# Designed miniproteins, single chains, continued (2), part 120

Each design is a single chain, and the fold is of that chain. pLDDT is the mean over its residues in the fold that is shown.

## One batch from the design tools (miniprotein)

Design m7990
Fold by ESMFold2-Fast:
Structure m7990 (fold): chain A 65 residues (1-65)
Amino acid sequence: LSDEEMEEIFKKYDKDGDGVLDLEELMELIQDPEFKEYQKQSLIEEVDVNKDGKIDYEEFKKLLS
């Protein structure tokens, strides 16, 4: 995924427009067929480590690049 594609996907699932994905939004995003299994696993692991159930755009981009 390009940086522009990642930004578009992030904004699509960021329903609140607060610049972070909560657990519910993240669970919708991992159903997107554009993501490979290893990318989905990386996102799930980051949420587990962070413990607040949220991922910001910089964390999202880092995990998928």
Scores: mean pLDDT 72

Design m7991
Fold by ESMFold2-Fast:
Structure m7991 (fold): chain A 56 residues (1-56)
Amino acid sequence: EEAEKIIKEAKTRKFQNIPSVEELKLLLEAGIKSYADPTTIELARRALEGKKALEK
């Protein structure tokens, strides 16, 4: 899935290109709607939660 690919790329480049909370939300929604691998969705969820905590 394209969404799964994008989510993985964003995750692996955390130190260079960290997506915004809104971008992570969009990626999660796209992944869920596209039946992305559950592991990828879980990792995206954790990244979003961590980003939100950091922004707090």
Scores: mean pLDDT 60

Design m7992
Fold by ESMFold2-Fast:
Structure m7992 (fold): chain A 79 residues (1-79)
Amino acid sequence: KISGKVVDKNGNPIANAEVSIMGPSLDKEKKAVTDANGYYSIDNIADGKYTLSISAVGYDVYIEDIEVKGDKEINVQLN
């Protein structure tokens, strides 16, 4: 799985941020939304290479190319 916490520049959690992953092993992008404490989780992810994107109203879109091997934690600060 992929999981983590999304925060602002002051370390405050960002709720309702849309987290998506896309890669050649997926038929369509998988999505999650951060909870009130900024946490997200996306389950049933095969090992491989993906593009992670995180968007929230009022922030720049975060994009990162990632490689998943088992469970992966990705904590992100939005600007």
Scores: mean pLDDT 81

Design m7993
Fold by ESMFold2-Fast:
Structure m7993 (fold): chain A 147 residues (1-147)
Amino acid sequence: STEELLEAARNGDLEKVKELLEKGADVNAKDEDGRTPLHYAAAGGHLEVVKLLIEAGADVNAADKDGRTPLHYAALGGHLEVVKLLIEAGADVNAADVGGNTPLHYAAAMGHREVVDLLLSAGADPTAKDNLGYTPEELLARAPPAP
């Protein structure tokens, strides 16, 4: 079912995701928040599940009800390899959510410096302002130091 696919993707259960997709589950199914399996897999840093969902035709630029894409959640979580894979699959690095936040804003706010560097190398705009007037660079300056 749709709910089983969303849960399996959230939990990183690769074999269950494979089974459900083979049984005809909709790879782009949305829950009540507008989130797809790819949103949950990306948020959890589940690289192999993200790869499988993309291969199965997942929309890498699907926006949830907050305007957030899978890339926003991968960047928030600091999931470097997932961020890289989503960018390679055509993710919009400058997608803005309802708050005006891009993936770069979330990576910067959390102090995920390697993700910040990767997003910048992929063409992310470091001067973009969120609805509070903050740039990613200003958020990074206030972030905790990298471990």
Scores: mean pLDDT 91

Design m7994
Fold by ESMFold2-Fast:
Structure m7994 (fold): chain A 108 residues (1-108)
Amino acid sequence: SELDEKLLEAAENGDVERVKELLKQGANVNAKDSFGYTPLHLAARNGHLEVVEVLLEAGADVNAKDIFGHTPLHYAALNGHEEIVELLKKAGADLNAKNLAGLTPADL
């Protein structure tokens, strides 16, 4: 939906207040784009800690896989976002999840 597309964009941009507004309007916290990226993937990839916190509180799937088999934890680890890595781990991220190349978050 248009709300879901706006949520993906707000999460990618780190716009905390816009993310909260869109979730209140009924945007799907687990919306996926054409690559299977969820709002949590985009926020974790781009280092937006406060957006990650809001999405997890709203029930985001911490172990969602994109079309490459990457979870949000893979992207946080790849890009060195240590505080997001610890937050995702505390939220129940699978540390042994393998992407299509057979790599876990620890391998990145």
Scores: mean pLDDT 91

Design m7995
Fold by ESMFold2-Fast:
Structure m7995 (fold): chain A 63 residues (1-63)
Amino acid sequence: GLDAVAVEDYEARSPEELSIKKGEVLEILEVLDHEWVLVRTADGREGLVPSSVLKPAPAGYRP
């Protein structure tokens, strides 16, 4: 799948954004532009995060 791992904590600044923790595995749903990615967490939360806080992960990655 299109999985990514958070490389740092991010705190949402608007209702459209998602708060995430370093090491969290995320599913990439849509790349909106070069700065923002729509992601889903393992527990089903969805929102926008900066692309700079994400790194590619192998399909099925579990930290």
Scores: mean pLDDT 77

Design m7996
Fold by ESMFold2-Fast:
Structure m7996 (fold): chain A 58 residues (1-58)
Amino acid sequence: MKAVATQLVPKGGPDDLALREGEEVEILEEVDENWVLARSLATGEVGRVPKSALEVLE
């Protein structure tokens, strides 16, 4: 599932994915109600992203 970052997402920890506004990701898995595991389509990096920072493109 593809999504786009609607805001700047800073890297909070080593397992977190940092994103710029407008960066596209693939959602791989839901970690919990507030977080997803995603892959950056620009860098190929995988990490946790807050759901509130993403808009699903599909």
Scores: mean pLDDT 81

Design m7997
Fold by ESMFold2-Fast:
Parts: sequence; C-alpha cells; structure tokens
Structure m7997 (fold): chain A 86 residues (1-86)
Amino acid sequence: MEEEIKKYEELAKSPDPEVQARAYLNLGKIYYERGDYEKAVDYFEKAAALGHPEAYRLLGEVYHKLGKTEEAIRAYQRYLAAQRAA
C-alpha cells in the first residue's frame, strides 16, 4: 500500500490532467479502504476538480459512510451535473 501511494503521488505530478485525475482517484480509494475518510474526500475533490466525474460519485459514497447526508446529496448532485455537462 505505501508503495502504491508513492506511485500515485508521483503520477499526481504529471502535466497531463487525466493522469493527475486518475492518480488522485486512486489515492482517494486507497485512503478510503484504510478508513482515512478525510484524506479520501480531499483526493476525490482534487480528481473531480480536474474533470473526473466519477470522483463526485465516490465523494457521495464517502460522505454517506460518514453519515453526512447533506454533503452526500451535494456530491451526487455534482455528479449528475457533470454528466449533463459532458
């Protein structure tokens, strides 16, 4: 896991926004699996900001896991909006 984190941290330095977004998405998933939901939220927000709509869905899942209903609803709404903007 630590080796995977370092790998994705390096990929997050890529000048390619798609590579950066996928790296942040994978970092978010790793931290979510570890139970570090705060870091998972941070990385999923970074992936979403780079135009990766799936990150909003994963944000909704993290907030739902934390019992943060309003945040989960907002994340799902952003996911739907991102799908419509495509």
Scores: mean pLDDT 81

Design m7998
Fold by ESMFold2-Fast:
Structure m7998 (fold): chain A 107 residues (1-107)
Amino acid sequence: AKDENGETVLHHAARSDDVNERLKTLRELEKVEGLDVNAKNKNGETPLHLVASKEDSVAAIQEAAWLIEKGADLTAKNDNGKTPLDLAKEKGNEELAKFLEKKIKER
């Protein structure tokens, strides 16, 4: 289900400032079939866009890896024409950006 901002449970997980709650939510969602990991909110953002703009951490890389394994579109553009990789670079999330570049080259 989407909220008033067009956001799914995956968007809400990616917005949480508590990394332990984000990882806990992803573990709970492992059993859910039919999750739309490419759902766009009202800003054209997928959950992967939100993860990429959040922080440069091991947890953010783990979240990105999980979303990519579930079929996240690495080339999706938000309403500003930005991909998750563009957002990671703009935020200065260097390790996450390197991870995303590697995954793009592997596909």
Scores: mean pLDDT 76

Design m7999
Fold by ESMFold2-Fast:
Structure m7999 (fold): chain A 80 residues (1-80)
Amino acid sequence: NVEELFKELDKDGDGVISFEELKDYVKERLESKGLNLSDEQIKEITEKLLKDADKDGDGVIDFEEFKELVKKYPELFDPS
């Protein structure tokens, strides 16, 4: 459930996902798939995702932007 995932990533409960929250999630998901990437590689991937989602340039991802991110990168957000 995208809404439950968003709330899980939103550790501060402020209604947005920060870069660090997204980076932590990306690292966990890629490691769960057997991809042991460096912190630099995880950061680069996360920066690309944030740039694709953050259309307003506020440096965070709101729920609407997060839904679009999940649609673009289902392999990172769908456990199947």
Scores: mean pLDDT 75

Design m8000
Fold by ESMFold2-Fast:
Structure m8000 (fold): chain A 60 residues (1-60)
Amino acid sequence: GPLLAVAKEDVVGTAPWMLSFKKGEKIEILKEYSDGNALARSLTTGKVGLVGLDKLEILE
């Protein structure tokens, strides 16, 4: 199934390619990059963007 995570903190993206979310939001990881970032989708807003993996708690 899709790799699911939960946001550890509120994040406001400073660029249009960055994902913004609130602490506790469910986030679907679409692709992980070797630099510690991921392309992810917020299950709350449906928006897609880049996020640091350090901001996410991976559920499995």
Scores: mean pLDDT 81

